Designed miniproteins, single chains, continued (2). Designs and how they scored, part 62

Each design is a single chain, and the fold is of that chain. pLDDT is the mean over its residues in the fold that is shown.

## One batch from the design tools (miniprotein)

Design m6129
Fold by ESMFold2-Fast:
Structure m6129 (fold): chain A 99 residues (1-99)
Amino acid sequence: MEAELERRVAEYRAWAAENEKLTQELLEKVRTKGDKEAAEKLIELIDETASLMRPGFLLRVQLAIKEGRLGEEALADLDKQMDAQVEATKEQIEEWAKK
């Protein structure tokens, strides 16, 4: 478990360092050139980010439910909101790539 947390922290730090630069480069290409390849890579990064962050968000929501701060609906709402944000972001990137 502690080794699992260490791996996730290391993955997140490596991800943050590499993906901050990559995200900026890809965003510039999509917005400036309508680069479809850059748009596809951005969409992959969004999916990877969502996959990495989802367990942490679920844990926080579960803790809030146990503390009586949120109802059981909050777990379904989180999944719905995350899926909606991912889809909305993908649609925005695809729209920029069409320009």
Scores: mean pLDDT 74

Design m6130
Fold by ESMFold2-Fast:
Structure m6130 (fold): chain A 94 residues (1-94)
Amino acid sequence: SVEEHLKKAKEHVEKAKEDLKRGNYFSAALHVSEAAKHIEKAAEMLGRPDLVEKARKLRKQANFLALQAPDPSVKGELEKVIKEVEEMIKELER
């Protein structure tokens, strides 16, 4: 269900924030990617192709950040992507 996917997205966002706080950027990026994947599924179920494409873009960004995770500059980019994912969750809950 849409509700289940949004719940899982929120759980992954929470885990990403905790990992980011601990300096575990690789794990944080993977959780952001998983959150975006659940958002994509919720958007598909709601018939929102605009949000499907946005979720796919955020997932790709998170995957790139996971590959660069040993670089400390990834922190700021992860904070930005996490915020964008949170905004999409709020939009899908409207």
Scores: mean pLDDT 87

Design m6131
Fold by ESMFold2-Fast:
Parts: sequence; structure tokens; C-alpha cells
Structure m6131 (fold): chain A 86 residues (1-86)
Amino acid sequence: ATVRIYTEGNTIYVRIETDDPERAVEALKELARALGGTIEIKVEGNVVYAVITTDDPLLAEVHLALLARELGGRVVRVPSKEEALA
């Protein structure tokens, strides 16, 4: 699995490319709930896009790294929102 993220303030833009998009969606929803944040998710085939808003973006990034590891991949931080969502 390939997980790209871009963090701007309290907002994290996420793109997950995985053979198990349903698992990724469930994990993202649990992550947002645990952080007391909000999440918007869009699924396009094997690609899951998410926008996470949270008061603790660093903790969210840790959880995203754990999620990526569970999906057999890692998180890649990218320099722009456009690159994260491409």
C-alpha cells in the first residue's frame, strides 16, 4: 500500500492506494473518531482519499503511519495538497 499525506495546519490530506480499500476506510474512520476530529472520505477503485481535520495533527500522522504499516506500506509526506491527492 502507498500512503501519501500533506499536512496544512490542523488539516491532513491523505491518499491511500491499496488492494483493501474497505479496511483503509474503516481504519480512517476509527482514527478520526479516536482523535475527536472530522473526516471526509472518497473511494475511487483501489484509491482512498481522505481529508482529516484534528486538533492533534502529529498524533494523526502517527496513526496514519501505523495504518500504512498494517496495509503493508509506509507513509510518504509530500510538499503539496495537489501532489498528495494525485
Scores: mean pLDDT 82

Design m6132
Fold by ESMFold2-Fast:
Structure m6132 (fold): chain A 81 residues (1-81)
Amino acid sequence: SAEDFIAHAERTIASGRALAEEIAASDPELAARIRELVDRLETLLGQLKADPADEAVRAEAERVMEELEREMKRAIQRQSL
């Protein structure tokens, strides 16, 4: 459902922000990329909350969320090295 997606995306945004702050000194380029994706996803969630039936906004939000999760995974892997 749209509500379940929004809740998951909001948790991902919070985690992404925390991770970007944590890595900002060691990997400023990756931190900036994660912040950009977080900001983009927040804008899309605002649009989706206004119109939960907007399939185009939902599809774009899902793509941005996938990209954000990929960059977050990259950051976590780099911290483990």
Scores: mean pLDDT 87

Design m6133
Fold by ESMFold2-Fast:
Structure m6133 (fold): chain A 94 residues (1-94)
Amino acid sequence: MYYEPSEEMKKLLETIGDTREKYTELQLQEGMLRYVFKLVKEGKAKRDPNDPSVYEFDKDSELAKFLGKEKASIGEILEAALEKLKKEGTEVAP
């Protein structure tokens, strides 16, 4: 199953060079993982010192705006991305 992502999501994926017109759920999850790791590499996100499963990012960052919060685990980020893909994206043919 393929989805055309929202413009908000496309902007995030473009920062990592991912400019596909349509994504499977797995391809979107892989793209979002690359995006989060790019933020960590650039010093824009870091692991929570009290919970190493959670990442912290600036409240004014595109990711914080996308999630509506400043802290999230990888699982929470991927789940939020999939929910937005299904709700705000468009299901398309292969």
Scores: mean pLDDT 78

Design m6134
Fold by ESMFold2-Fast:
Structure m6134 (fold): chain A 92 residues (1-92)
Amino acid sequence: DEIKAVVEETRAVSRRGADVGKRGLDLSQQLSSTPASKRLEALSSRAGRVSKAGEDMARKGEILGIDPAALRAATRAGADAVDAVERQLQQL
């Protein structure tokens, strides 16, 4: 089932977004006395939004039936966004 495989990929991206968001928040708390803390909070928030959007998309994909190609394209965009946040966290 192609849609099931794409839904599982979408959930994997959602979980990565949550993990990256948590790491960003933890780093922000460690740097709470520096200007970098606010940037880390913003990056964490972006990763959290990707995580939530990914979970919502996966749920709708399972229930409503959506075009697997459209879901895959959205999942790739989400993965790219998570990767971009992770790279920025690693540079701090």
Scores: mean pLDDT 77

Design m6135
Fold by ESMFold2-Fast:
Structure m6135 (fold): chain A 81 residues (1-81)
Amino acid sequence: SLEEKLEELKEAIRKGDLEKIKKLAKELRKVADPEEILRYVAPELLSIKDEELREEIIQILRKELEISDETVIDILVEAAK
């Protein structure tokens, strides 16, 4: 299901599994709104303490979900409140 795929993406983000994140983002964008996918996983992204890893994951999600830089920043700022 969509919900199961979104939860799998959250787990991949928590584990820093870059290849799985890329694969799941590509699959999910075909069946769900890219901005809603990013909103769903934003809390997990913000929980990553490794700044370099966090930025790498953000860049993968930006590219695979085809979201603008401005929209990514807006979603992450809102999630951090």
Scores: mean pLDDT 87

Design m6136
Fold by ESMFold2-Fast:
Structure m6136 (fold): chain A 88 residues (1-88)
Amino acid sequence: DYSTEYWQELLEGIRNRDPAAIDEFLDLLIRYTKGLSPEQREALRAARPAIVEGLSSGRITTPAQLAEIPGVSREQAQRILDLMETGK
């Protein structure tokens, strides 16, 4: 389990559109999300740089825009943005 301080620092970086914070968040999400197939996990890893660029630049702001990235489903896009918004 990650400390509250670690999650707060990560969420602050995400709010500030820090590419390093978004990248670290996606790494954790890909590694720890239950129910992903090996193929889905590989697709998300391949999509990770494009997700980081789109979110950090502000070009991607909605689940629909995020799902346009190859390898990202609409369900995965919604979950990513929901977790970034709600945090823990």
Scores: mean pLDDT 77

Design m6137
Fold by ESMFold2-Fast:
Structure m6137 (fold): chain A 87 residues (1-87)
Amino acid sequence: SLHEEARRALEEGRYEEAIELLEQARAAGEPMTAEDYEVLAEALLRLGEPEKALEVLDEGEKRLPDEVSGRMFGLRQKALAAIEKQR
């Protein structure tokens, strides 16, 4: 699936491709999972876009409040630290 391909792209360091694959899944009408928000946030952090990473994590927490993972929490902490370092 596009979701699995995006996860593999992230693992292989293909961060922009991981984002594009998940955007294709959304365009195809596929629902976003907690893991998809984690992949998007990590890819954005790797591309130096921590504020965008926070935005996608906020969306994921709002849409899937019962599925907030330890990984989502860790990614949020990394995004906040990166934003603070850029100030």
Scores: mean pLDDT 85

Design m6138
Fold by ESMFold2-Fast:
Order: C-alpha cells, then structure tokens, then sequence
Structure m6138 (fold): chain A 72 residues (1-72)
C-alpha cells in the first residue's frame, strides 16, 4: 500500500519540519530515523523509483549528521 506509506511519510516530514523549527533536535533525529525506515519500505514496494528514494535517503542522512552535531 504505497499510498498509505506516502501519507505516513508526509506526516513525518511535517512533524520533522516543526521539530527543526522549534529547535527540538532530539525529536527531529527520531523523526529522521523513522523517515529513513519508510523510505526503505517505499524502495521495497516500488523498486522502479529506487534511485529517487536512495537520493532522498542521502539528503536525510546528511540532515541527521547535522542534527547530531547540534546536540553536542
């Protein structure tokens, strides 16, 4: 059910943006990790777009590194 996972991703992305805006970096890190898990599930369900989802994963992984630096 790609549409259901896509809606979950949209909700997590919205929560992630709010956490970053509020400087709640701990919550932003938790949300980024959940986003990465959903992207892996999307790759499994729609392998034709694997490269696209992998590119998004790289961006989220880079954001995650930045957020972890902000906690230290």
Amino acid sequence: ELDKIREELRKLMDEYRKAVENKDYQKAIELAEKILELLDRMIELDPAYRQHFEDIKKIVEEDLKYLKEKLK
Scores: mean pLDDT 81

Design m6139
Fold by ESMFold2-Fast:
Structure m6139 (fold): chain A 96 residues (1-96)
Amino acid sequence: SAFEKKLTLLQLRLIAVESEIFLARRLLEKGTREQLERALAMLELALETLEEDIEELKRLYEETKDPEVERLLKRAEELREEAERLREEVLEKLEE
């Protein structure tokens, strides 16, 4: 169904975001300016994707009240909070 395809796409996008956050964390741990700048770019891209996904998941949940949609929405919000924390940490290290 169109709903199942949309949910699958949203889930795949969240998996991609999780991978971006993981890679950004690895770059942050290495701590060179170039690696921190790459981490920042990845986190900013991840946050843009999460903003779009959260908006879509909120609309989808209001329409369906589906528990799987609610689970994905909670996951997306958790990933946003993690990405925001990491972004702040990267910015602090870039400023010393």
Scores: mean pLDDT 88

Design m6140
Fold by ESMFold2-Fast:
Structure m6140 (fold): chain A 87 residues (1-87)
Amino acid sequence: MEEAERHEELGLEYEKKGDYRKAAEHYEAAARALLALPEPTDEQRLRAAELYGRAGELYKKAGDLKKALEAYIEEGMLRLEVAVERV
């Protein structure tokens, strides 16, 4: 949790400075930190999906279309998994 929060803060700092690549890398690291927890909750998985979506947008702004696509795929897969596995 604290590790993910620190990466989110760094992502916001780099985004404000216009360093979209570093901002995206930190949002991606925050998402991965949440998913590295043993048995992450649905809320933690949805937060990770939100962070991957933000990283994808920032990778697009940085011109890294491959990393943007990879981030969007992770976002979609996490959202689908939470939606269909809730019961």
Scores: mean pLDDT 84

Design m6141
Fold by ESMFold2-Fast:
Structure m6141 (fold): chain A 65 residues (1-65)
Amino acid sequence: MEAALKAAEVAGTHGGREAVAAAREALDQMGATPEQLAELAGQLSKEGRVSDRAAAGAAAGALAV
């Protein structure tokens, strides 16, 4: 969860390469698939813990890995 939250925050702030880099770090730390990271980012956005923009960026970054 914390790695997905960090990836979402980076994506919301910088986008593009920063989102991809954050997604790679999160996947490495969690041993998760890109799809699982994207789902977690979407869940955090629905719970109001991150912005929709941050969640969308994290999901795009995860799928680009």
Scores: mean pLDDT 65

Design m6142
Fold by ESMFold2-Fast:
Structure m6142 (fold): chain A 53 residues (1-53)
Amino acid sequence: HMALTPEQRRALEKFAAGEELTPEDVEALQAVRPWLDADGSGRVTPEEVAAAL
């Protein structure tokens, strides 16, 4: 678990569940993407997000 804002956590939960993202959710995901993409692949899967939460 990590120190996420409520907005970032909500966006990650929606992304992991495969739900439609709002522009605000996309912005929140962009803010946390560098640590989600720690392997440098430029790709983040819903499975990786679910495992990180």
Scores: mean pLDDT 65

Design m6143
Fold by ESMFold2-Fast:
Parts: sequence; structure tokens; C-alpha cells
Structure m6143 (fold): chain A 96 residues (1-96)
Amino acid sequence: SAALEDAQPVIDTALARGEPELAALIRELAEILDAGLSPETLEALRLADRAAEELGPSVKTEAEKVALTTALLQLVVDVARGRASLEEVRERLAAL
């Protein structure tokens, strides 16, 4: 559970700041990392990283940064849990 242990301070910070949905997604992603990544989940992470780099400069407020991070983490978690395909991830990223 190395990823979950490493993520715990970030989870605690999100909870202290009133961001329980973000905290839950960070925890779930850490559990997914500890369980091992599928090729599809790894590709979803790569797509999310690229979207964060491309969209990051356009988000100006803390609330917008939290919303973007939450949306990107949700995409990765949805793929890992079999709730979304990579094509659905690409469509959802294009809508951001």
C-alpha cells in the first residue's frame, strides 16, 4: 500500500479543506496504483496528465483548479473500475 501511504497527507489536506470528493478520488486512485495498472488505466493517466498540462494555464481560481483535478481523476478512476472506455475519456476531455 505504498501509493496509499504516500497519498495520505494529500487526502488529509483535501478533507481539512472541505473537498471530500477530491479526497475520495485520490484515495481510490492510490488503491488502484497499489493493485497494479491495466494498460487502459495507464493510457487514461497519460491522457489526464496531458489535459492537465494543456488546461492548467487557463484555470485561475482555487475552485477551478479543484474542479479540473477532480474531473481528471474521475476519468482515470472510471476507466480503472470499468465504468468508462478510453474513447469515452477522449470525448469527456474534449468537453472540458
Scores: mean pLDDT 84

Design m6144
Fold by ESMFold2-Fast:
Structure m6144 (fold): chain A 74 residues (1-74)
Amino acid sequence: ELEEAIAEARALGDARAEEVLRLAKEFKERLLAEGVPEEEALYAAAVTAAGLGVAGLSREEAEELGLEAAKKLA
């Protein structure tokens, strides 16, 4: 779960991983508040986390990538 992953990153002292996971969690919560189904919101958040942490994308670019990926599942 994202919340447990955030706590683990913090415990390990990986500030970048903690920030990436927090942004992904915030994005998921925002999508859920907008009525996006939980599975699509979680997938969008996972893609956003990968975009931020692996590809080095900006928050806005990573969120857009996540939305496009989740839309493909719908």
Scores: mean pLDDT 76

Design m6145
Fold by ESMFold2-Fast:
Structure m6145 (fold): chain A 68 residues (1-68)
Amino acid sequence: SETRKRREKGLEVLKKYYEENKDKLTPAQRKALEEIIEILEEFVKTGSLTPEQLARLREAQRKLREAE
């Protein structure tokens, strides 16, 4: 599926960014990115997110933005 391939590529780009920049990030930013990566890994595997996982993803993304 093209949609699945796109999600896999996006996840790999995000993981690479995290590994290359984790020493420049605050502990709060690292935690938020780790939560985002964890949820997106589940999304790539299952093709769907529960309402709970969507809420966690949204909160982690908000925390990352606010930490800037």
Scores: mean pLDDT 81

Design m6146
Fold by ESMFold2-Fast:
Parts: C-alpha cells; structure tokens; sequence
Structure m6146 (fold): chain A 110 residues (1-110)
C-alpha cells in the first residue's frame, strides 16, 4: 500500500469510527448521559486525529486516537453496566475501526 493509500484508509476508518461515536451518543441521549458525553468527546478526538493525519502529524493523530479509544472504552463500560447493550456494541465497533486506523498510521511513521 502506498503512503497516500495508507493515509486515505486511516482517514476513512477514523471517519467511520467518529460516525459510530455520534450514533452511540444519540442512542445514549437522555438514558445514559455519562456514556453519551464520553462518546461525544471520543468523536471530537477522532475529528482532531483526522486533521492531524491530513497535516502529516502522525504523533498527534495517534495521541488523539488513543484518547478517543479510552473515552470509548469508558462509554462502552458505562453503557453496558446501565443495560444499554446497543450503545455498548456501537462503541466497541468504533474502537475496532479506530484501532485499525492507528495501526495504519504506525505504518506511515515506520
């Protein structure tokens, strides 16, 4: 895969993860406000990661992605403990996509 292909794929995966975060936040809205806030913060962090990738700042992109994944894990745990399995599933799907994007960015740094 070329550097441009890796960059485009990483951006696409982060955009998909951010969409799942927004969907999780919407599902949690008014039912699990704590988890919904964490999911919304995770989406904002992925948007920052996308901007960092576009600027070639892969270290910042990985930092934002790591912070977003941690926020999402907290959101999934809070949602699951509250019995909101739909929100927890969306959060875990977003984590998987974000982890794939982070792996591609590590390849761009190597």
Amino acid sequence: MTEEELRKKAIELFEQAAKLFREAADVGRGVNPEASELARKGAELFEKAIEAVKKGDYDKALQYASEAINAFREAADVAEKAGNTEMAKLAREGIDLASQAATLIEQLKA
Scores: mean pLDDT 81

Design m6147
Fold by ESMFold2-Fast:
Structure m6147 (fold): chain A 94 residues (1-94)
Amino acid sequence: KEKLLQEVAEIVVLALKNMAELTGDEESLELVEEKEPELLSAKSIDELIDLLKELLEEMKKRAEEKGNEALIDAIDHILNDGIESLRKKIESAL
């Protein structure tokens, strides 16, 4: 089920890139692109979730420095609700 984990990582990366583009944050887009190889190389659900949390926290910190409230709100929603939902869905599918 290594292929399923990789496909989920690819979808997550694409979603984060789209979010950064929609909010006009080029630095967040660059950060997602930098972290993409690590996310795609995750060996377990726990590793993928931990890497995703690290990326989202870094994106949030940068969004706060710029006052990008739309991106902060989107990241907070993912951190509070999205990650736990994603983890449960992947665990159910694996």
Scores: mean pLDDT 78

Design m6148
Fold by ESMFold2-Fast:
Structure m6148 (fold): chain A 88 residues (1-88)
Amino acid sequence: ELEELIAAEEKLFKALEEDLKAFVENAGVDEEKAKEALDKIFETLESLPEIPTEVKLLVLDFLVRVAEKAGLPELAERARKKKEELEK
């Protein structure tokens, strides 16, 4: 059912948008809050198995880039490992 799929994707994007914004805003300011936002994003991705893996991988790649640019190698590594898990 297309309408149900669109609703599910919108729900994911709404949930991800808030946590992604928190992660980006805190990555260069508060590492602990950035880590909390990253963990919430991972939980959201795991709670929605119906979302295509390719979409999830794009989100994780974005998180890696943000963490690397902010000089947060631990968070970048966490996102890379999550991406590798989904690729298997």
Scores: mean pLDDT 77

Design m6149
Fold by ESMFold2-Fast:
Structure m6149 (fold): chain A 64 residues (1-64)
Amino acid sequence: PVASAEEILKQAEAGAKNAKNWSEEEKKAAIRLLTQMLRSLEAAGAPAEVLARVRALLEEVKAA
């Protein structure tokens, strides 16, 4: 199945709500993936709104 970027972001946002229940390894992996995603999107010239959503996800996972 092909997922749009919007669907992927929605799924990531839903998952991050449970980040408090993740292991430290899972949090570390999520932070790494989100950081790489942010860099890729910045390099691709993604809209500021999309970049803000990824940054918000990073902060949510870090705070959990």
Scores: mean pLDDT 76

Design m6150
Fold by ESMFold2-Fast:
Structure m6150 (fold): chain A 61 residues (1-61)
Amino acid sequence: SMSPEEAAEYAEKGGVAAASRGADEEARKANQMSIEAANGGDPEKALEAGEAAAKAGGVPA
């Protein structure tokens, strides 16, 4: 299982990958969910957003 901090980092990295490929919406969602996970939000939402952003960035989810 992944900690909220790890989920937040994963979402942030996914967002960076998405932004580098011009997938701005996925990047924004991943960044938002990363912030929420870091502030005690749902880490599963951060992982989902990070996976979608990573996929948009051209890496396997």
Scores: mean pLDDT 77

Design m6151
Fold by ESMFold2-Fast:
Structure m6151 (fold): chain A 75 residues (1-75)
Amino acid sequence: SPLAAAEAELTALRKQYADLLIKRDKIVDEIMKTTDPAKLEKLFEELQKTLDEINKVTSRIKAVEAEIAALRAAA
C-alpha cells in the first residue's frame, strides 16, 4: 500500500539521519584533533558534504511525514 511504502521510507530515512549525525560527530572530533592544513581542508569538505546530506534527508523526512499525514486523512 502507499501508506506502508511511505512508512517504510520514513523508517529508512530516520536510520540514515541517525547514521549521518554519528558521521558528522566523528568528522568534528577528527577536526578538533587535526593541525595539518591539508587534512583539515579535506575534513571540512567531508563535513560540508555530510551537512548537505543531513539537510537533504531532513527535507525528505518532512516530505514523507506530510505524505503519510495526507494518506491517513484520505483513509
Scores: mean pLDDT 90

Design m6152
Fold by ESMFold2-Fast:
Structure m6152 (fold): chain A 87 residues (1-87)
Amino acid sequence: GPMDPEKLKALAEEGLRLAREGRLEEAKPKIVEAVKGLVEVLGKNNPVVIQIETDVSVLLLKAIIEGSEEEKEQMTEIANEVQKIRD
């Protein structure tokens, strides 16, 4: 396909790093783009895609436990977009 899966994995890793830093506005488009591309290239059941969704779910859980209301809302939106892409 026109997208390199290694570049898409790097984009997902960058987005997840930004999310861990609380930079959720910057993280969201990178995570969503990476998951969309990886699902297209590798399929929704590929271990790489499952790992990214798992990492997003862990970050959502951390935001629920220790984050601000805004961080909880933004992480919930990211998690919902990733889930929707995999449906």
Scores: mean pLDDT 88

Design m6153
Fold by ESMFold2-Fast:
Structure m6153 (fold): chain A 102 residues (1-102)
Amino acid sequence: SELLEAEITLGVAHLVVAVALTILKREIGEEKFKSLTPEEIRQRLIELFMTDFGLSEEEARTLLEIVERGSELANRIRAGELSEEDIQEMKELAERIKEIFK
């Protein structure tokens, strides 16, 4: 049950970032979005989370870092590379997400 709760929490966080990314693409247009570097996309997402979602800069940066790490873990799981340490990390990342959205 704890692992399922962690998976749901991280999935919701990923969805929040995916929605923000879609908003960004719609606001600036596909051509402009494709011209941005990964760091420029990251900075614009941080600004969007602060302005539209009411997060602090630290919370916005933390959310993006957690979702990036969660995506790496999900890719390793899909490759059949799941360890006990990966399960523990997923639980820890989920707890950090819960703290941001309190």
Scores: mean pLDDT 83

Design m6154
Fold by ESMFold2-Fast:
Structure m6154 (fold): chain A 62 residues (1-62)
Amino acid sequence: SAAGEGASAGGREALAALGATGEKLDAMNQGGARGASIGLSGDAETARRAAAEGVREGYKRA
């Protein structure tokens, strides 16, 4: 779906920008998935933002 593609793109961009591995990468992936789930009820841009924010929150918490 367009929302799913947006979430995937936002998550990938945030992951690439932060460049983490190990536990931080795992937390970022979990955060991204949570954000994507929230954004899937909206449009692709909403999903993209939610996934990227989830990735960044995972990074901060790990």
Scores: mean pLDDT 70

Design m6155
Fold by ESMFold2-Fast:
Structure m6155 (fold): chain A 80 residues (1-80)
Amino acid sequence: MSPREVVLLEAEVGVLMIHAYVKIKYSSREEALKTLDEVIAWLEEKLAAAKADPSTPQSVIDALEAEIARLEEWKEEVEK
């Protein structure tokens, strides 16, 4: 992954997380769970692609793993 691609990925994740936060906070439980599942799946796909590219900085991999873990915690809280 090039430095330019890293910056674009960080911006894309940032925008996605803002939209996810708003949707989770202001939607029904069912819509919140659906949004969390979709965002987690998207981030897991990006993480797999990042891990497959040996030029990806470790900081990018760590950040994606941390976001996935955070969203999984939010999903558990919403399911309660």
Scores: mean pLDDT 76

Design m6156
Fold by ESMFold2-Fast:
Structure m6156 (fold): chain A 68 residues (1-68)
Amino acid sequence: MVDELEVEMSMYLMRGAIYRLAGDDKLAAEYYRLASEKARELAKTLEGDKKKNYLKLAEELERRAAEL
């Protein structure tokens, strides 16, 4: 279930996207990593398919950060 943690994750994702659009790949990568950490924290609180979805999101965000 969504809590305030998802709001924080969304804010980090938004900042990452803004920096990526501005061409600041280093800052974009940092914010994607922060969003990934929040996704992992959400996954710890959840179970079943929702937990798996957030774990996949965290992995994708880490991959995106590594590619920048």
Scores: mean pLDDT 81

Design m6157
Fold by ESMFold2-Fast:
Order: structure tokens, then C-alpha cells, then sequence
Structure m6157 (fold): chain A 90 residues (1-90)
């Protein structure tokens, strides 16, 4: 997970995505990962993007992402699948 968070954080920071672009990314990610809602995908990706912009370490971002994922009832496997899907779409 930490390596996926690192790669995605770098790409998201470099991309300078707008709110609407981030929402569209979340919609496409949710379509690719069974059991993940658009709301959950958006929340996790937005949390990751915010952490990256704040200069948080990949480890600190993973902790924040996991806390949010638990609130949505998501497994680590589902979170990793979301991060992989987002990387493939960027």
C-alpha cells in the first residue's frame, strides 16, 4: 500500500486536478472495484491528494486513508485495488 500511495500522491500533485476531475476519477475507480461506492472512492482519493499537497509522508497518508476506509467498511485489498485503478487512469 505505501508504494502505491507514494506513486499516486506524486502523480496527483503533478496533475493539479480540479475538484471536478477528481470526482470523475473517483467515479471511474468505483466502476472498476467491486463493493466501492463513488463517495468512498472520492473520499479516499481526496484524502490522499490533500495529504500529498500538505507534504505528508507516504506512511502518514496510509494511516489517514486506512482510518477513512474503515469508516466506509473497506478492506485493505479494496483500497489497494482503488489506488491501482487510479494510477492506471492517470
Amino acid sequence: MEELVRKLAEKLRESGLTEDQLRQLAIEVAKRVPGVTEEAAYGILATLYAGARQGLSPEAIVERVRELAESFGLTDEQVEAMLKAALELL
Scores: mean pLDDT 84

Design m6158
Fold by ESMFold2-Fast:
Structure m6158 (fold): chain A 118 residues (1-118)
Amino acid sequence: MSPLEEALERLVRRLEEAIRRMTEEKASLEEAKEMLREVIALLREVRALTENPVVRELLDRMIAHFEALIADPSATREDLLAALLGALGFAKALLTAVRERRWEELDEFARHTLGLLA
């Protein structure tokens, strides 16, 4: 398994656990922000391991958005849950592309997402 694939598998598992704790275990806002900090650390690890410039730009924007949510005293649990769900969708798509070497499908997804953020 590549270091990138291993990092993505850890990211997916951490995101799934964080979402479960927020939805099923009613984790507090402070616990949710701490889980998002752990997700940011894993996103930075993934960014360091990828050479795809479009994926790197998307990760940079995602990290910046999540850091802004953590710093925002008005951010709700629902805002943090939406951020975690979005990150999970992206991480699963990237993991599938790495495993199946389907970089074209990931490039289309990443370009579409960047277009929505422009």
Scores: mean pLDDT 80

Design m6159
Fold by ESMFold2-Fast:
Structure m6159 (fold): chain A 64 residues (1-64)
Amino acid sequence: GSVGLAKVGDTWHVGAQSGDRVAFGEGKDLEEAIAALREGVRRTPGARPLEPQAIAGLEKLAAA
């Protein structure tokens, strides 16, 4: 799968794609946007789980 991030104004946007499924999250900082993305994936029935390495990479960026 793939992950992407962008900042628009004061809002961070993150997205993840696995096959034909896409999830998004947004927040006032990258860490919050990642948390929203995780919740979006969790609440989507039948969605493929995000790759742990992709989430770890986004969290590492938020922590830096």
Scores: mean pLDDT 68

Design m6160
Fold by ESMFold2-Fast:
Structure m6160 (fold): chain A 85 residues (1-85)
Amino acid sequence: LLELAEPHLELVGEKELEEGLLVKLYKDKNTGKYRVVVEDKKTGFKQEVTIKPGSSTTLYTASGYEVTVTVSEDGSSFTVEVTKV
């Protein structure tokens, strides 16, 4: 999938972590699914995954971090956990 600015995506929130990781959550207004974007600010590496509300996804960064993102069932909030691998 190409990363382009999409008008049907609404930014729900973003978190910048101590490790230099930027995590953004977008809601797809057409599907009700959520797009998780993890950017490593040191390397410029980006990874995207689409998940359902109430679900978790785990992404791995080039810096050797495991990033787990969980979206609430109502989609109003999300949590991020980071572990060094």
Scores: mean pLDDT 76

Design m6161
Fold by ESMFold2-Fast:
Structure m6161 (fold): chain A 140 residues (1-140)
Amino acid sequence: SLKEKLDKIFDEIIKIINEMRQKVEAGELTKEDAKELFEKVFDKIMEAVRLIAEGRREGKITDLEAFRYALGIVGALTEVSNILKKLLSPEQKKKLDELTDKMRRLIIRAAFSTDPEEVDKLLEEMRKIREEMLKIIEEA
């Protein structure tokens, strides 16, 4: 079912975040690890947002369920951002926070969009922000 697919994606997101957290707490999170794990978690976030938007539009999940899933994704993104900030300068942390705020807004907008074309445009904006976030990690 759609809910089983979403639950599986959330389990995968949690596993990636826990791996990132364990590595950063051990002082073992390299820039290469951070980039790889960020790309993996972001791919799962993108998949979840698309499935939430589709499932809500198709009546397979309620608005309340979609809201709860979207908040879960926003929470996951916030946790990833907080972990990544441990590798960054104060200036880079500020830039990452600004990009994370933009991303959170796009996630909510995409999850609640009734227009498939708008969802695709919002997901493309999210991909552009991902590339900007990856550049910050690379320059760390």
Scores: mean pLDDT 89

Design m6162
Fold by ESMFold2-Fast:
Order: structure tokens, then C-alpha cells, then sequence
Structure m6162 (fold): chain A 73 residues (1-73)
């Protein structure tokens, strides 16, 4: 999880928050999300909005990653 946080910070720094957020949303939509993508969503949108997004998209993988991210915080 520490590694995923560093990856998320690097993506935001290099791409900018808006671009990193867009890529994270796309990763969830295409069911290829990694923990770093979930961290970007939580930091940008907050935990509740991120959970609602995952519920709308029906991604069980993303929901499991969200619970791991929230437990590590």
C-alpha cells in the first residue's frame, strides 16, 4: 500500500490532478484499476464519492481495492 501511495503521488505530480483523475476513472471503467488509481480517486473525490462511483460501475475488484486503501489510512 505504501508503494501504491507513492505511485499515486507521482502520477498527480507528473500528469496533474485532472489528468491523473481521468486516467483513474478510465482504469476503473475498464476493470484494470490498481491501488494507486483508487488512491487518486479517494484523494481527489473523497471516499464516499469514490464508493458511489464503484457502485454505479459494478466493479467488485475496485470495491475490494477501495476497502484495502481505506483500511491502510
Amino acid sequence: MEEARREAERMIEELGEGTALALAIMAVYFDVARPAHVIILVETMGPEETRRLFERLGSEKARRLLEEVLEEE
Scores: mean pLDDT 78

